# Designed miniproteins, single chains, part 46

Each design is a single chain, and the fold is of that chain. pLDDT is the mean over its residues in the fold that is shown.

## One batch from the design tools (miniprotein)

Design m1575
Fold by ESMFold2-Fast:
Structure m1575 (fold): chain A 66 residues (1-66)
Amino acid sequence: DERIIIGLNETSLTGAAIEAIGRYLDGEKLDAIVTTLEPIKALIDFAKKHNVPVIVAKNAEEALKL
C-alpha cells in the first residue's frame, strides 16, 4: 500500500482548503503532511486532531525524499 502524503507549498492554507483535503481523503488514513513553508496554526491544529505528523522540508526535492 502506498503512503498518503499531502504536500503543501503555501503558508496561508485556509480552513476551507483543510476541510476539502479531509473530504478528499474520506475513509483514507493520512501518513504525513509535508510543507516547504512554515506551517500555520490551523494546519498544526488539523494535524494534531487527526494524529498526522507535520514535516517541514527545506525544499520540494527534500519533500519528495520523505
Scores: mean pLDDT 61

Design m1576
Fold by ESMFold2-Fast:
Structure m1576 (fold): chain A 83 residues (1-83)
Amino acid sequence: SSKFEKLKEYLEEMRRIAEQLREASVEEALELGRRMEEILRKMGEIYGELSEEEQKEVEPLILEGLEIGREAGETIARLMEEA
């Protein structure tokens, strides 16, 4: 499914953003955070378009994306507090 492939591509982009956050400035981290939020929104949209059976198959990818987003949010919050 092209939707499954797109979810995988988004997850890979989220992993790249998480890596970039490790040495990001506050300004860069805010921009990366906005991109991360946009990706999560698009992943949620795709998930909602899938059948119940397809949703079950991609659930691990969605959960991983949510966890990466949570950790990224915590990193950005820390950088903002230390700035």
Scores: mean pLDDT 86

Design m1577
Fold by ESMFold2-Fast:
Structure m1577 (fold): chain A 105 residues (1-105)
Amino acid sequence: MKEEIIESLEKAIEYAKKALTALDNGDVDTAIENFIKASKYAKKALDLAREAGLPEELIRAVETAVENFDKAATAAMLGRVDLAKKYAQEAIKSLEEALRLAREW
């Protein structure tokens, strides 16, 4: 279970970074697709973390990341590229903290 949580968090970060690169290249459709994938992997990590009874700090960090990926996708859909990047960066920071906590648990 710990390994699957770590893998899901790493995949969420990977897709979020791909979305940021797509936004930098003006490829909004690819960015939205990658934000949706990032959110999916973050939600998988969240469900597994809740089932495993992981610390509330980790659960909150992943919840914050999911919320920020959903906001990033919406901002990208509305052409708000700078706002989408801001939310994506906040989500990545939350996931990196969750990943640190998961590895130390």
Scores: mean pLDDT 89

Design m1578
Fold by ESMFold2-Fast:
Structure m1578 (fold): chain A 58 residues (1-58)
Amino acid sequence: SARIEKVAEAISEATGIPKELAKEMVEDALAAGGTFESILEGLELSDPKVAEAVRKAL
């Protein structure tokens, strides 16, 4: 989805990991029963700068 791609791009740009890897991480989290909100909350706890980039992309 376009939303997954935007979140993956924001993570990739903020962390330097490849966009494809970031996309797989987001898709895996959603497949495990997560939501975009729960992913964002997890990022706030681990890396607030990455969380800020993701929030701006949504």
Scores: mean pLDDT 81

Design m1579
Fold by ESMFold2-Fast:
Structure m1579 (fold): chain A 68 residues (1-68)
Amino acid sequence: MKPLSLEEAAILVARKIQDLFDAGKSAEEIRKEVYEFLDKLAEEHGWSEEDRERLKAIADRLVKEYEA
């Protein structure tokens, strides 16, 4: 399978955040589930800790936009 790029991973994260909001999850529940999702993707695709932290930062920013 083609390795997932950081850009492709960001799109998957955005989609998951939207799905969780549509399911009526709180922002804190969304952050928790998205972090778990990112940790699984990092293990699956062999991402560095730095890439994992960058994607978590992107997720936090996206969740914050929904809180506004």
Scores: mean pLDDT 77

Design m1580
Fold by ESMFold2-Fast:
Structure m1580 (fold): chain A 86 residues (1-86)
Amino acid sequence: SWEERALELIERAREVVDKVLAGEADPKEKEAAERILKIVAETAEKLKELNARYEAGEMTKEELEKEALELAKKAVEEIEKILAEL
């Protein structure tokens, strides 16, 4: 499922970040951590924008949930590609 895949990616991303914090990461792992953090930050900003549009009456709750899920799935796919290059 999407949820199982997302949880697995969160665990793998955490392992990379933990290596960076421990000073054990190579340059590729440091670059991967920076790219992952950027995707997480950008996704959070887009989710805030979607919620603001919903509160402004520009979309339905169903549209908000659908758009939020697609945004989350896209972030998961991008993080998965980064981790696959390690």
Scores: mean pLDDT 84

Design m1581
Fold by ESMFold2-Fast:
Structure m1581 (fold): chain A 75 residues (1-75)
Amino acid sequence: SNEEKIKELEEKLKELEAILQDLRDNPEAHIAAYRALFERLGLRGVDPAAALQREIATLEERIKELKEKIKELKE
């Protein structure tokens, strides 16, 4: 049913919003994690801060799409 689908999507939305909040609240930790990853992969000249901003932007788009899907199912 639409109600079951809405609940699943709302749970997914809460998970994604929690991840986004963590990225915003702890940017230095996530930048450090990206820096460590890029060093391990031998990727010189990649900006860890820019990588975090790209992850945030991608997650914001996914959250927006998910909210729109939930709205459509509530009609």
Scores: mean pLDDT 87

Design m1582
Fold by ESMFold2-Fast:
Structure m1582 (fold): chain A 78 residues (1-78)
Amino acid sequence: SLEAIEAAALRALLEASARFDEETFRKIAQAVGEGLKALEAGGFEAGKAAAHRTADRLGLSPEARAFLDEILARIEAA
């Protein structure tokens, strides 16, 4: 459900805020937000593609990108 997806995303973003600095967290949050918007319109593959494009555009570090992929996996499982 959309509610379960949003809950999974919010929980993962809370974890990201404790783990990463403010700038990196902001980039992760932006990538997740673009992913959720695309997911609502075009399903999970569209959401994943949008999140990845945003992460690439913002220059997410490998560690932050790996965590974004974990967030996307949790969203897909919800």
Scores: mean pLDDT 87

Design m1583
Fold by ESMFold2-Fast:
Structure m1583 (fold): chain A 81 residues (1-81)
Amino acid sequence: SMLDELEEEFERVEKEFIELVKQGKLEEAKKLVDEFVARYREVLPELSEEERARAEHWVNVLLIMKQEAEKGEEVKEAVVL
């Protein structure tokens, strides 16, 4: 299903995001999240209300990860500059 494909993409994006952040590639990691959100928006009209709620949860998880990574980099810059 479209939801199953989106879940597989979510799991891949989550793993790639973590690896990119470890490599200091924050801007690339952020783009990966933005691309997933764009994909979510494209498939949204094809999803049921229950499927939309589940997909929205994955979007929120990635947005939280993005925010936490941005905070981490701000702290690193503040202490190593």
Scores: mean pLDDT 80

Design m1584
Fold by ESMFold2-Fast:
Structure m1584 (fold): chain A 64 residues (1-64)
Amino acid sequence: SEKQEALRIWRKGGAEAMSLVRTEEQLEAVEARLGEIFAEIRAGKLTPEEVRERMRELLEWLRR
């Protein structure tokens, strides 16, 4: 299903984001953002492509 694909993208992107965390403040921000995205996926508010875009933005922020 589309929701299963969105969750697959979220799990992969979340693991990558967690690997890039350097500070406690970044950890809190990543956990909050991942939780928000997960809740929106569960509510059926995000497509797989929208999840991919949000994960890309999070990863770009962490790579700065």
Scores: mean pLDDT 88

Design m1585
Fold by ESMFold2-Fast:
Parts: sequence; structure tokens; C-alpha cells
Structure m1585 (fold): chain A 74 residues (1-74)
Amino acid sequence: MRLHLGIGVSYDEKKNSYVVDYVVVDEKGTVLHSGSLEVPTKDEEEAIKAAVDAAAKALGVDPSQLTVSVSRAP
């Protein structure tokens, strides 16, 4: 079963951190898990990886079972 992980990323200059909101949905669009992270990095890929790892751990699934989509704040 493939799960979809939606990630929203925005950089908070006051905290020198990425704020990452994420949601995991099933094939029917049912929300299985959601969360938010502050990742103290300027590397967007590191922030995205932290969200993928957190979502996978919360659901007890391998990260490869997550189809990842990233949205960026304007």
C-alpha cells in the first residue's frame, strides 16, 4: 500500500530554521497522521528528510512506502 506524504516548508529567519508541516494520507485521501517540525538548518533537503523520517517513524512504515510531495510558501 502506498501512502502519500504532503510537506509544506517555509524558512523562519528569526529562528534560523525551516518550519515544516506534513500530512500523510491514504489512497482515498484519509488523513492518517499530521505533524509539524522546526529543523535548525538552511538546507531545504535536510528539512524535508527530517519530515519524511518523522512521518515514517510515527506510522511504523519504511520511508520508501511514502510518496513525497513538497509545497513551498511564497
Scores: mean pLDDT 81

Design m1586
Fold by ESMFold2-Fast:
Formats: C-alpha cells, sequence, structure tokens
Structure m1586 (fold): chain A 70 residues (1-70)
C-alpha cells in the first residue's frame, strides 16, 4: 500500500510539472486538466486536506481564475 501511494504521488508530481509548463505557455485549459488529475491523485494517496492536495487545488484555482479573466 505505501509503495502504491508513493507511485500515485510521483505521478501527481509529474502532472503538476506538466501543468506548470502549460501555464507558462498560456495554455490555461490544458494546465487546469493536468492540475485536476494531480489533485485527484493526491487526494487518493494523501487525503483532501494534505498539503500537496491543497497546493494542487491552489494551482488549479489560479489557472482557472486566469482563464475566466481572459
Amino acid sequence: MEEEKRKLIEEADRLVKEGNELRKQGRYQEAIDKYQEALDLYVEALGETSERALEAAANLTGAAAFLAAS
């Protein structure tokens, strides 16, 4: 179980990096999709109140706010 959780976290970390790259390119919709996937994986591995899940949710909110303002 712990190894499975670590793999979910590793995959979520990768998705956050991809989302950050897309966000830097102004691809906010694609970045939102990556952050949403990462959030779901962090919630599954660590729970919804974990620091990583909250951080992914903040990144998602930021990208969504930028898309809504544009």
Scores: mean pLDDT 81

Design m1587
Fold by ESMFold2-Fast:
Structure m1587 (fold): chain A 88 residues (1-88)
Amino acid sequence: GKELEKKAAGKIREAGSLARQSGLDKAYDYFDKAYKLLTREKDYKKALEYAEKALEIVKENKDTLPEEVYKKLVEKGEEAIKLIKELL
């Protein structure tokens, strides 16, 4: 319930923050949209869609990112997606 939502929100925020720090502003915007949909609107299906779009942008930018940053972004994004799916 509420604890799982908080955990999902935390992982989205972590992924978004790292995306922003890495210059992936569009990925950050989509993670931020997912965060708002999850926490404010309780629209878990749309939150999932935007989190998946953010992760797609991360994967498209693999060759522009340091390997360790890419790995952490994918890991945090996939963790966020997994937690959102558990809310469905």
Scores: mean pLDDT 87

Design m1588
Fold by ESMFold2-Fast:
Structure m1588 (fold): chain A 85 residues (1-85)
Amino acid sequence: AKMRIRIKAPSKELREEIAKKIEEVARTLGLKVTTEEVDDTSLEVIIEGPKDKVESAAITFESLALSMGATEVTVEELPEVVLPP
């Protein structure tokens, strides 16, 4: 499964702190996690892996961002594309 989390912070500094914490947590997970700067106050996180683990990670990252002062968090399920070998 694949999920996108969009996080909006009230400042560039807080967005950078949230990104750093998400990356620290991501290193402990057996999942592919990608963080990308959208603008000074917006961060995008993409999580890939087994559905149950991706859903748990998405909830964890949403809760983490909100607890750190994020003003908006949007969680979106992305379509999984299976290409033939």
Scores: mean pLDDT 78

Design m1589
Fold by ESMFold2-Fast:
Structure m1589 (fold): chain A 64 residues (1-64)
Amino acid sequence: GPLEEAARKVEAAAREALETGDLTTALNALHSARELLKIGRSPAVERALEAAEEAVRQIREQQA
């Protein structure tokens, strides 16, 4: 459904941000995942949130 499609798009953006070291894109993905979580809970939304949190964490550690 639309929620799962939006979540997959956010997950893809988070993974691309991690590959490119783009902290801004990773933080935007994290914000989007948190907004989707307010709309509804699904495995796709949880995966998007996990991917975004991991991307932000790893990029920050690599830039330290």
Scores: mean pLDDT 87

Design m1590
Fold by ESMFold2-Fast:
Structure m1590 (fold): chain A 75 residues (1-75)
Amino acid sequence: MPSLEEILEEIREIVSELTPEQQEKFKKAYAELYAELRREVARMIAAGASDAELEALAHETALKILEKLKEIKEE
């Protein structure tokens, strides 16, 4: 299973290879996913979530970002 660091490195590599149009699409998608992550983190902290639960959310969000990035690259 890829580590969070490996997922983030793959994201960086793919982003560097994107066309300007694909980079613009990714920026919009990333902003939406990041806003969702921020809201979910705030909710989880308010609910008394553990560090492990927050780490799992970060990992899941990184995978969602990677998947969206791959979709944009196919266009």
Scores: mean pLDDT 80

Design m1591
Fold by ESMFold2-Fast:
Structure m1591 (fold): chain A 82 residues (1-82)
Amino acid sequence: MAEQARRFGEALVRGVRYLAEKGDPEGAILTAESGARAAQKRGVITPEQAEELIKLVREAAEKNDPDAMVEAARRGQERMAA
């Protein structure tokens, strides 16, 4: 479980970084939502972890700050791995 959560978190951070740097905050939010919900459905993360991750990325995306969006995804990933 922890290894799958870690891999999911790493892939999510990479995807969010790519879209944020490309200037697509909506795509970054969609990636976080889709990924978190899929991981939740497979039992890799809890519903609470999925909701927290989505919230953090959405809040950062509203600021249109690529570094903030990446940082939000990283914080979500750390909480899922703990």
Scores: mean pLDDT 72

Design m1592
Fold by ESMFold2-Fast:
Formats: structure tokens, C-alpha cells, sequence
Structure m1592 (fold): chain A 119 residues (1-119)
């Protein structure tokens, strides 16, 4: 159910804001599984993949962060709503800034590729 996935996504966001990255990871993974089943290749699916990228970067798993960021870019690149495209570009710019400050070159490369594809 997409509504259950939305609830899990919001619970994940709350956990992330509180610095509980383990709970955020769990909730986002559960949300992603439901979005992939009921709403694949959608902005909702891309949003939770982007959120997973940020959690993995906080946990120091830059390979997983880059993987999810690329998956989000693949979906966002098909987006026709300009407001959602602009929001995704801002999110990728934030990911680029964060990854550069951490020296996470693989994440920085994927974030820049995402910006280039969305612009």
C-alpha cells in the first residue's frame, strides 16, 4: 500500500532528523520495498532512494550512498514536473556539497552526474 509506504517514509525522516540513522535506514528500506512494488519508477520511489543515500553517507557507506543516489537520478531524469525537477536538483547539489566536504569522491561524482542529467 502506497499510504503505508508514505507513513514509513515520514517515520524515517523523523528518525533522520533526530540523528537515529539506524531507525531511519530501517524505515526507508521498508518504504522503498513498498514503493518498488506499488509505485515503481515514481517520484516517491526516487525520494526514498535519495533519503537512503543521505543515511548511508552519514553511516560512512559511500558505495551504497552513491548507488542509491544514481538510482534516484535515473528516476528523476524522467520527471516532467518542473517543480519536482528543481527540488531534485537542489537535493543533488546538497549531496554534492556534503560529499565534497567528506572527501567522498564516488558520491560527489554521482551527485554531479545527477545534476547534469536533471539540468
Amino acid sequence: LVEEADKLYQEGMKAYQQGDYKTALEKYKEALALYEKYDPNSARTANVEMALSFVYEELGDYKKAAEYLRRAADIYSTETDETRRESSIVAFASALSSSKSRGAEEVAKVAQEGIDRLS
Scores: mean pLDDT 82

Design m1593
Fold by ESMFold2-Fast:
Structure m1593 (fold): chain A 79 residues (1-79)
Amino acid sequence: KELELKGAIDNLEAALHALEKGDVESALYYARSARQQAEIAGNKEAARLTEKAVEALQKGDVESAKRLLEEAIEILKKS
């Protein structure tokens, strides 16, 4: 539970860092890992927001993806 929560936050932060460097492929990988870990941790809202961020990245909407990833981090930190 606690390990999956920390793993989800770490992967979301890694996804944001990748996007800052223009690495959409790495961001997508980290976001998908974070979604799975948030789901295992039982945080359905963070998992949903992360899934929306993955969809945004697939459509090339980097700014919406960043916002959604940041929202998911905030939700997980309040868990």
Scores: mean pLDDT 85

Design m1594
Fold by ESMFold2-Fast:
Structure m1594 (fold): chain A 95 residues (1-95)
Amino acid sequence: EVRKKLLEAIEKYRKEGNYALADLLSIAFDLDPEGAYELLEKNKDKPVEEQKKALRDYIYSLLDKESNTEMKERTKEYIDALYNDDWEKYEEIRK
């Protein structure tokens, strides 16, 4: 299952201390599990910073096609909380 592999990758990144990459992958997973998995497989051998950029750019591309303004704004809040180390806000929004 795509979902299981994505969750395993997210946990692996967190265990390695790559929290931003783990959270970006989690956001992409919530928006598009299949696309998130494809991007993960395509970029798994690339540097962490390149993987983070690819995930961010992919999430933004999905938001540009999203007709649901509420979902678009909520996803932007997740990304903002992640980059500002506002973990409490991130947890509140995600829940």
Scores: mean pLDDT 74

Design m1595
Fold by ESMFold2-Fast:
Structure m1595 (fold): chain A 91 residues (1-91)
Amino acid sequence: SAALEEARAEFERLRRELLRLAEEAVELFRREGMRALPLEIEAALAVMEAAVLELAISRTPEEERLAALEEAARRLRERVERLRRLLEEFR
């Protein structure tokens, strides 16, 4: 369905953005050291949650997959917003 395709596309877009922000966090940790440790931890947890959500979606029955993708996208949006706020403190 169109809704399922849109939900999947949104999840993939958010996952790419999250991975980009996590890479930026790693670079900041290398540059700033222990001062940026909370950012590095948050980035690691965000990447792990994205991986777990992808696995959970793959194990969800087709009839529930739209709701699972929408919930996963909501969670990734929260992680993206949190990482962006933390990253801004080091810019």
Scores: mean pLDDT 87

Design m1596
Fold by ESMFold2-Fast:
Structure m1596 (fold): chain A 80 residues (1-80)
Amino acid sequence: AGEVIENITVPDGSGETVRAPAGGTIKNNTFGKNSTVIAEAGGRIENNKLGENAVAIADDGGTISNNTFAPGALLINLST
């Protein structure tokens, strides 16, 4: 089954990277400033709050939806 990462809070300035493996889902989380969120191939990043300068990356075939992005936050969809 795909891994599910949910209901976590990453503090501002932690520089932490949260990664879900291929087919995993990252949902309903709060990511502070400068956090990085990665969903590998076919993964999903849904309904999260991304702080200032946070980065959300969905790899090949992944989906980023219904997230809230603070100023300077980036979303990257690596569709090949």
Scores: mean pLDDT 81

Design m1597
Fold by ESMFold2-Fast:
Structure m1597 (fold): chain A 55 residues (1-55)
Amino acid sequence: SAVAEAIAKALPSKEFTEEEIRSVAVALGLPFRSEEELREVIADLEKLGFTLVPS
């Protein structure tokens, strides 16, 4: 997705936390509308080779 691609470009590494994604999304003007959208973006990032890690 375009949102996942934008977040991927802003992430400093291929490992990310849920808090980092929320902060990046807000900074990009793309805040998540629901927890379902957050989970969908996480799944898209994992398909791009990124890994969700505990905060």
Scores: mean pLDDT 82

Design m1598
Fold by ESMFold2-Fast:
Structure m1598 (fold): chain A 98 residues (1-98)
Amino acid sequence: AAAARAAERERAREVLERYEKELEEAIEEAIKKEGVPREEIERERAEYLAKNRAILKERLEKKGLDELIEEIRATPEATEEAIEYFTAVLLAVKEELE
């Protein structure tokens, strides 16, 4: 049902916001510990995210969401947290493509 799909999208947003906050905290800690310039980390992160987002959009258009989730689950060393995170990312990207 459409209502169940909307609830799933909201949960995906919450998961993404949580992981994004954890990632920001990890970046801040790395800057303090390693002394790497913030501008360099932000640039590398932006380039990495933009590249991965473009790849995910292309794959979603060709294969669809369920097949991509199965590919992530089949990845060696994939943790439950990583699978949850990537599923949330794919759901957010799919919403933007609609």
Scores: mean pLDDT 67

Design m1599
Fold by ESMFold2-Fast:
Structure m1599 (fold): chain A 98 residues (1-98)
Amino acid sequence: SELAKKALEIINALKENPNMTADQLIDLVRKAFNIDAPTGFEISMELIRMSESMSEELSKELRKLATLLAKVQVSGKVTPEDVEELIKIFEKMAKIAS
């Protein structure tokens, strides 16, 4: 699955750069999902739209990702708890999409 491969690539990027900035995280998700949008808010909205064409389990995880990106956009920070939650989201997406 293409989505499973992208999810694993994102997990590796998060583990390789644990001090990732908000802008770096937003850019990582933008590139991974091929979303042409300027901010985490617009990326979040596009992820929600993409979730409409996915299975219930994938939709749930993609909506969690969208919520977290919106939070990061507002706060301007990626906390260690945010990184842990992101890894869990992408690990679950990789398993479901495999």
Scores: mean pLDDT 83

Design m1600
Fold by ESMFold2-Fast:
Structure m1600 (fold): chain A 100 residues (1-100)
Amino acid sequence: MPSPTEVVLAQLEELRALIEELRRRGLLSEDTADAFLADIDRVEAALRADPENPATHLAAAILAQEVVRTAERAGAPEEVIRRLREIQRRLVAAANEVTR
């Protein structure tokens, strides 16, 4: 099984791809997409520096939750929302594994 850190990094890359898709669809402004992408870069850097930091894993889960809420408010398609919610669930699970 991959480590919690490897799971989080993989989910953040998928989250980045979905943010870019939402931007292409006109569902996120360029400023909002840039802010979320900058937050992903910050979380990835923190995670690579300290892979077992519970605060960083929690920050990743919170970031995914904010992207889900923003996409829902923008009226994103159910398929996109389902994929974002799956990323959020996986990030929450990883955070729970490292907070022990």
Scores: mean pLDDT 85

Design m1601
Fold by ESMFold2-Fast:
Structure m1601 (fold): chain A 67 residues (1-67)
Amino acid sequence: MELEEEVRRAAEEWLERNGVEERRDEFIEEAVRFALAFARAFGITDPAKLVPLALTVLEYNIRYAEA
């Protein structure tokens, strides 16, 4: 729960910093789902390790959507 909230907050802050307004909620939910699935699969409980990974996926998804 706290891990999900930390990832969600980081994604929201990243989108705000990068001026991404369109489909913002979709990108956030996708990043959160990926991060939680990865954390479960690999036993990751540290947000400091998971947040950078989630943000990398978020950036990739946005760049793919713009292409």
Scores: mean pLDDT 77

Design m1602
Fold by ESMFold2-Fast:
Structure m1602 (fold): chain A 70 residues (1-70)
Amino acid sequence: AEPSAAEVARQAAINRLTNEVIEALEAGDYERAREILERNGLSEAEREAVLTSAASQLGVDVAEVREKIE
């Protein structure tokens, strides 16, 4: 089974948002990282996936990043 075209488009959007969160975190802009996560209609699971992926790519602890954003 393959994802639908809508699911593929959604995953592409999530990947783009993950890259934007990475850029914000690299800049130390925790307010922008929070805004990206809150204002783009992501579910709780999608927000956790984006944050975990961004933290992993930056080599930082996701719990530390979450503390700075919250």
Scores: mean pLDDT 79

Design m1603
Fold by ESMFold2-Fast:
Structure m1603 (fold): chain A 91 residues (1-91)
Amino acid sequence: SKLVDAVRRLEAQARAAGQLPPFEPGPLPDKPITLVEALARPDTSPLLGAAAFAYGLATGKMEELLKLLVPPELLHSTDPEELVAFFEKNV
């Protein structure tokens, strides 16, 4: 997928620049939370942010995307295909 490749490139560039934040997974929330709430959490995978950024820029739907309810299991996802597929299905 073109979007999945874009997410992988963003992650690789952030890692090379020393800008990829350390990821320490914490307890998952009991219910879905908005993407903006998920991205504000220190225990959220940086890949979720990279996928949201790539999808939002590609589609122009960033405002809609930030208000989307994200299942708790996706907060720890390290699979860009899973994250992009979720956004494509729900936005």
Scores: mean pLDDT 80

Design m1604
Fold by ESMFold2-Fast:
Structure m1604 (fold): chain A 94 residues (1-94)
Amino acid sequence: LEEKLEELEERLKKDPGDAVAWAMTSHVYYELGDERKAEKYAAKAVELSDLPQVKETGLKYKELDPKEVIPQLETLRRDPNNKNAIAKIARLTS
């Protein structure tokens, strides 16, 4: 997770508007026990995202397993219309 955190912080330095990276970083911070940073990054993901699936993962960051959510968010970052990733996030956030 620390290695993933460094990767995500680098992405956010290059593109502060990357809502998916904000969402993924919130899940990593929550898993590491930093609830304050997790909340801050989740709120930023909800604010910046135009994808309902990303907003939903940001709102429910405390309820979601990062191991299940992060791969789906990575897929949506590359392909926002990926039906399998959309369906998996919908199932996880239901």
Scores: mean pLDDT 78

Design m1605
Fold by ESMFold2-Fast:
Parts: C-alpha cells; structure tokens; sequence
Structure m1605 (fold): chain A 72 residues (1-72)
C-alpha cells in the first residue's frame, strides 16, 4: 500500500509537470504545479481507493493544466 501510494504520487507529479510545462514557460512554476497535482492525486486516492489509477492521473493532469492556465 505505501509503495503504491508513492508510485501514484510520483506519476501524478510527472503528469502534472508535463501538463503545466505545455502552458507555462517557467520550469520552477511547472515544478510547483506538478507538486500540487501530486498532492491532489494522492488526496483523491485516499478519499476513494477504488478509483482507477488512470482516472486519478487524468484528473491530476486536468487539475495541473487548469491551474497553469490561470497563472500563465
């Protein structure tokens, strides 16, 4: 369980960073947004562990993109 949560968090960060990097030209802002997407993805899993990993990652990426668009 702990390792699955770490792996989910890392992948949510990667998805969030990639989504943010498409919108913001600043790698520091993309890192911050990636970390926020990681936290969001982990929170979704903790609230409902039955959610498919793919759905969590999709929502984390959408969250990151929307956040990047608001601050770009």
Amino acid sequence: MDQDLIDLGQEAYRVGYRAASEVVPNSFLSDIIGRLAMSYGVELYLQDPSLPREEILKKAGEYARKLAEKIA
Scores: mean pLDDT 82

Design m1606
Fold by ESMFold2-Fast:
Structure m1606 (fold): chain A 70 residues (1-70)
Amino acid sequence: VEIMVEAGLSEEEAKEMEERTREYLLAHFPEDLARELLEVYREAARLRVEGKPLSEELIERARELERRAE
């Protein structure tokens, strides 16, 4: 699953996305992987709400977790 982090998010939208993402990830992935993916999505959303760029480290971690989901 690709991480949609390019769109600007409000805090309200970020909370709704977090809740829906948590439900989806826990239904489709092992708990450990779902938890790590949720953390990455949460941090990416926070950076986007604050108007900050994504870190290289965050992008690398997202790619690693997506590869593990395959």
Scores: mean pLDDT 68

Design m1607
Fold by ESMFold2-Fast:
Structure m1607 (fold): chain A 88 residues (1-88)
Amino acid sequence: MKEEYERGKGLARALYEEFPKEEMVEAMYRATLREATRLKAEKGEEAAKAFVKGVIDEVRRLAEEGKISEELAEEMIRAAEEALEEAL
């Protein structure tokens, strides 16, 4: 579970570094859904939840550091939460 949590943080950081802000919400939804679905199938629901928690915590950290707006962070967090619900 710690590995999945750290991997979730890594995904959020990678999306911030690699994608323009206009694409980050859609990229977050698709990438989170793909990985959460895989993790649920291979390691169970708790692994998928730990991964998405890592994603959400890192998005909040990016907003706290002023790297993304609070509005963008809320949209990305909502996308990650919706992806988890769809994967479960």
Scores: mean pLDDT 87

Design m1608
Fold by ESMFold2-Fast:
Structure m1608 (fold): chain A 68 residues (1-68)
Amino acid sequence: MSKKEQIIATLEGLLASYSREDPEAAAVLQRTLKEVKALVKAGASLEEVEAVFTKGMAEVTALLAARA
């Protein structure tokens, strides 16, 4: 798979895992997945896709940390 396809697959896997356990984290992952898919469809660079992915993952991490 391309790196962009791997990022999409990772987000889809995480969304499936969090959808039942953590609706807020799932909502962030769903938004991030939509943004990544839109960028890939628009022909955005790998760097732009990775930036959106990194931001989404940081937001999920911050949500989980805020609950600890």
Scores: mean pLDDT 82

Design m1609
Fold by ESMFold2-Fast:
Structure m1609 (fold): chain A 65 residues (1-65)
Amino acid sequence: MAELEELVARHKERLASLSPEEARKELEALFREAAPLVARALQERGLTGDPNSAMARLAEEALAA
């Protein structure tokens, strides 16, 4: 949970200081790095194999940040 939120926050800070092209690459990297963390969070909650839950969780992290 907190680890995913910190990952998103760190990437957002970097995105703010980058050019639009660099920001897009960082955003893509964020999604690639967040995917296994989202999967782990779902597994810890006993909600594995539900991609909609993974997307909902990622959306909640984005709204919280």
Scores: mean pLDDT 65

Design m1610
Fold by ESMFold2-Fast:
Structure m1610 (fold): chain A 64 residues (1-64)
Amino acid sequence: SMEEKLREEARRRVLSAAQAVAEGNSVAGRLAEHDAGIPVALLRRVAEGDEAALEEAVELVLSK
């Protein structure tokens, strides 16, 4: 469905932002917070493999 496709794309974007933050790109983290309201602390949890944090960040992207 379109909802599943949007969720998959949101998940991809969140994982990309989390990887950038884990690699020391603080600007990418601030941009994710500004554009989708995802706290940098939440992206760090996603980078650590926290699936609950990943789903929370995905919902934030979909709510914008």
Scores: mean pLDDT 82

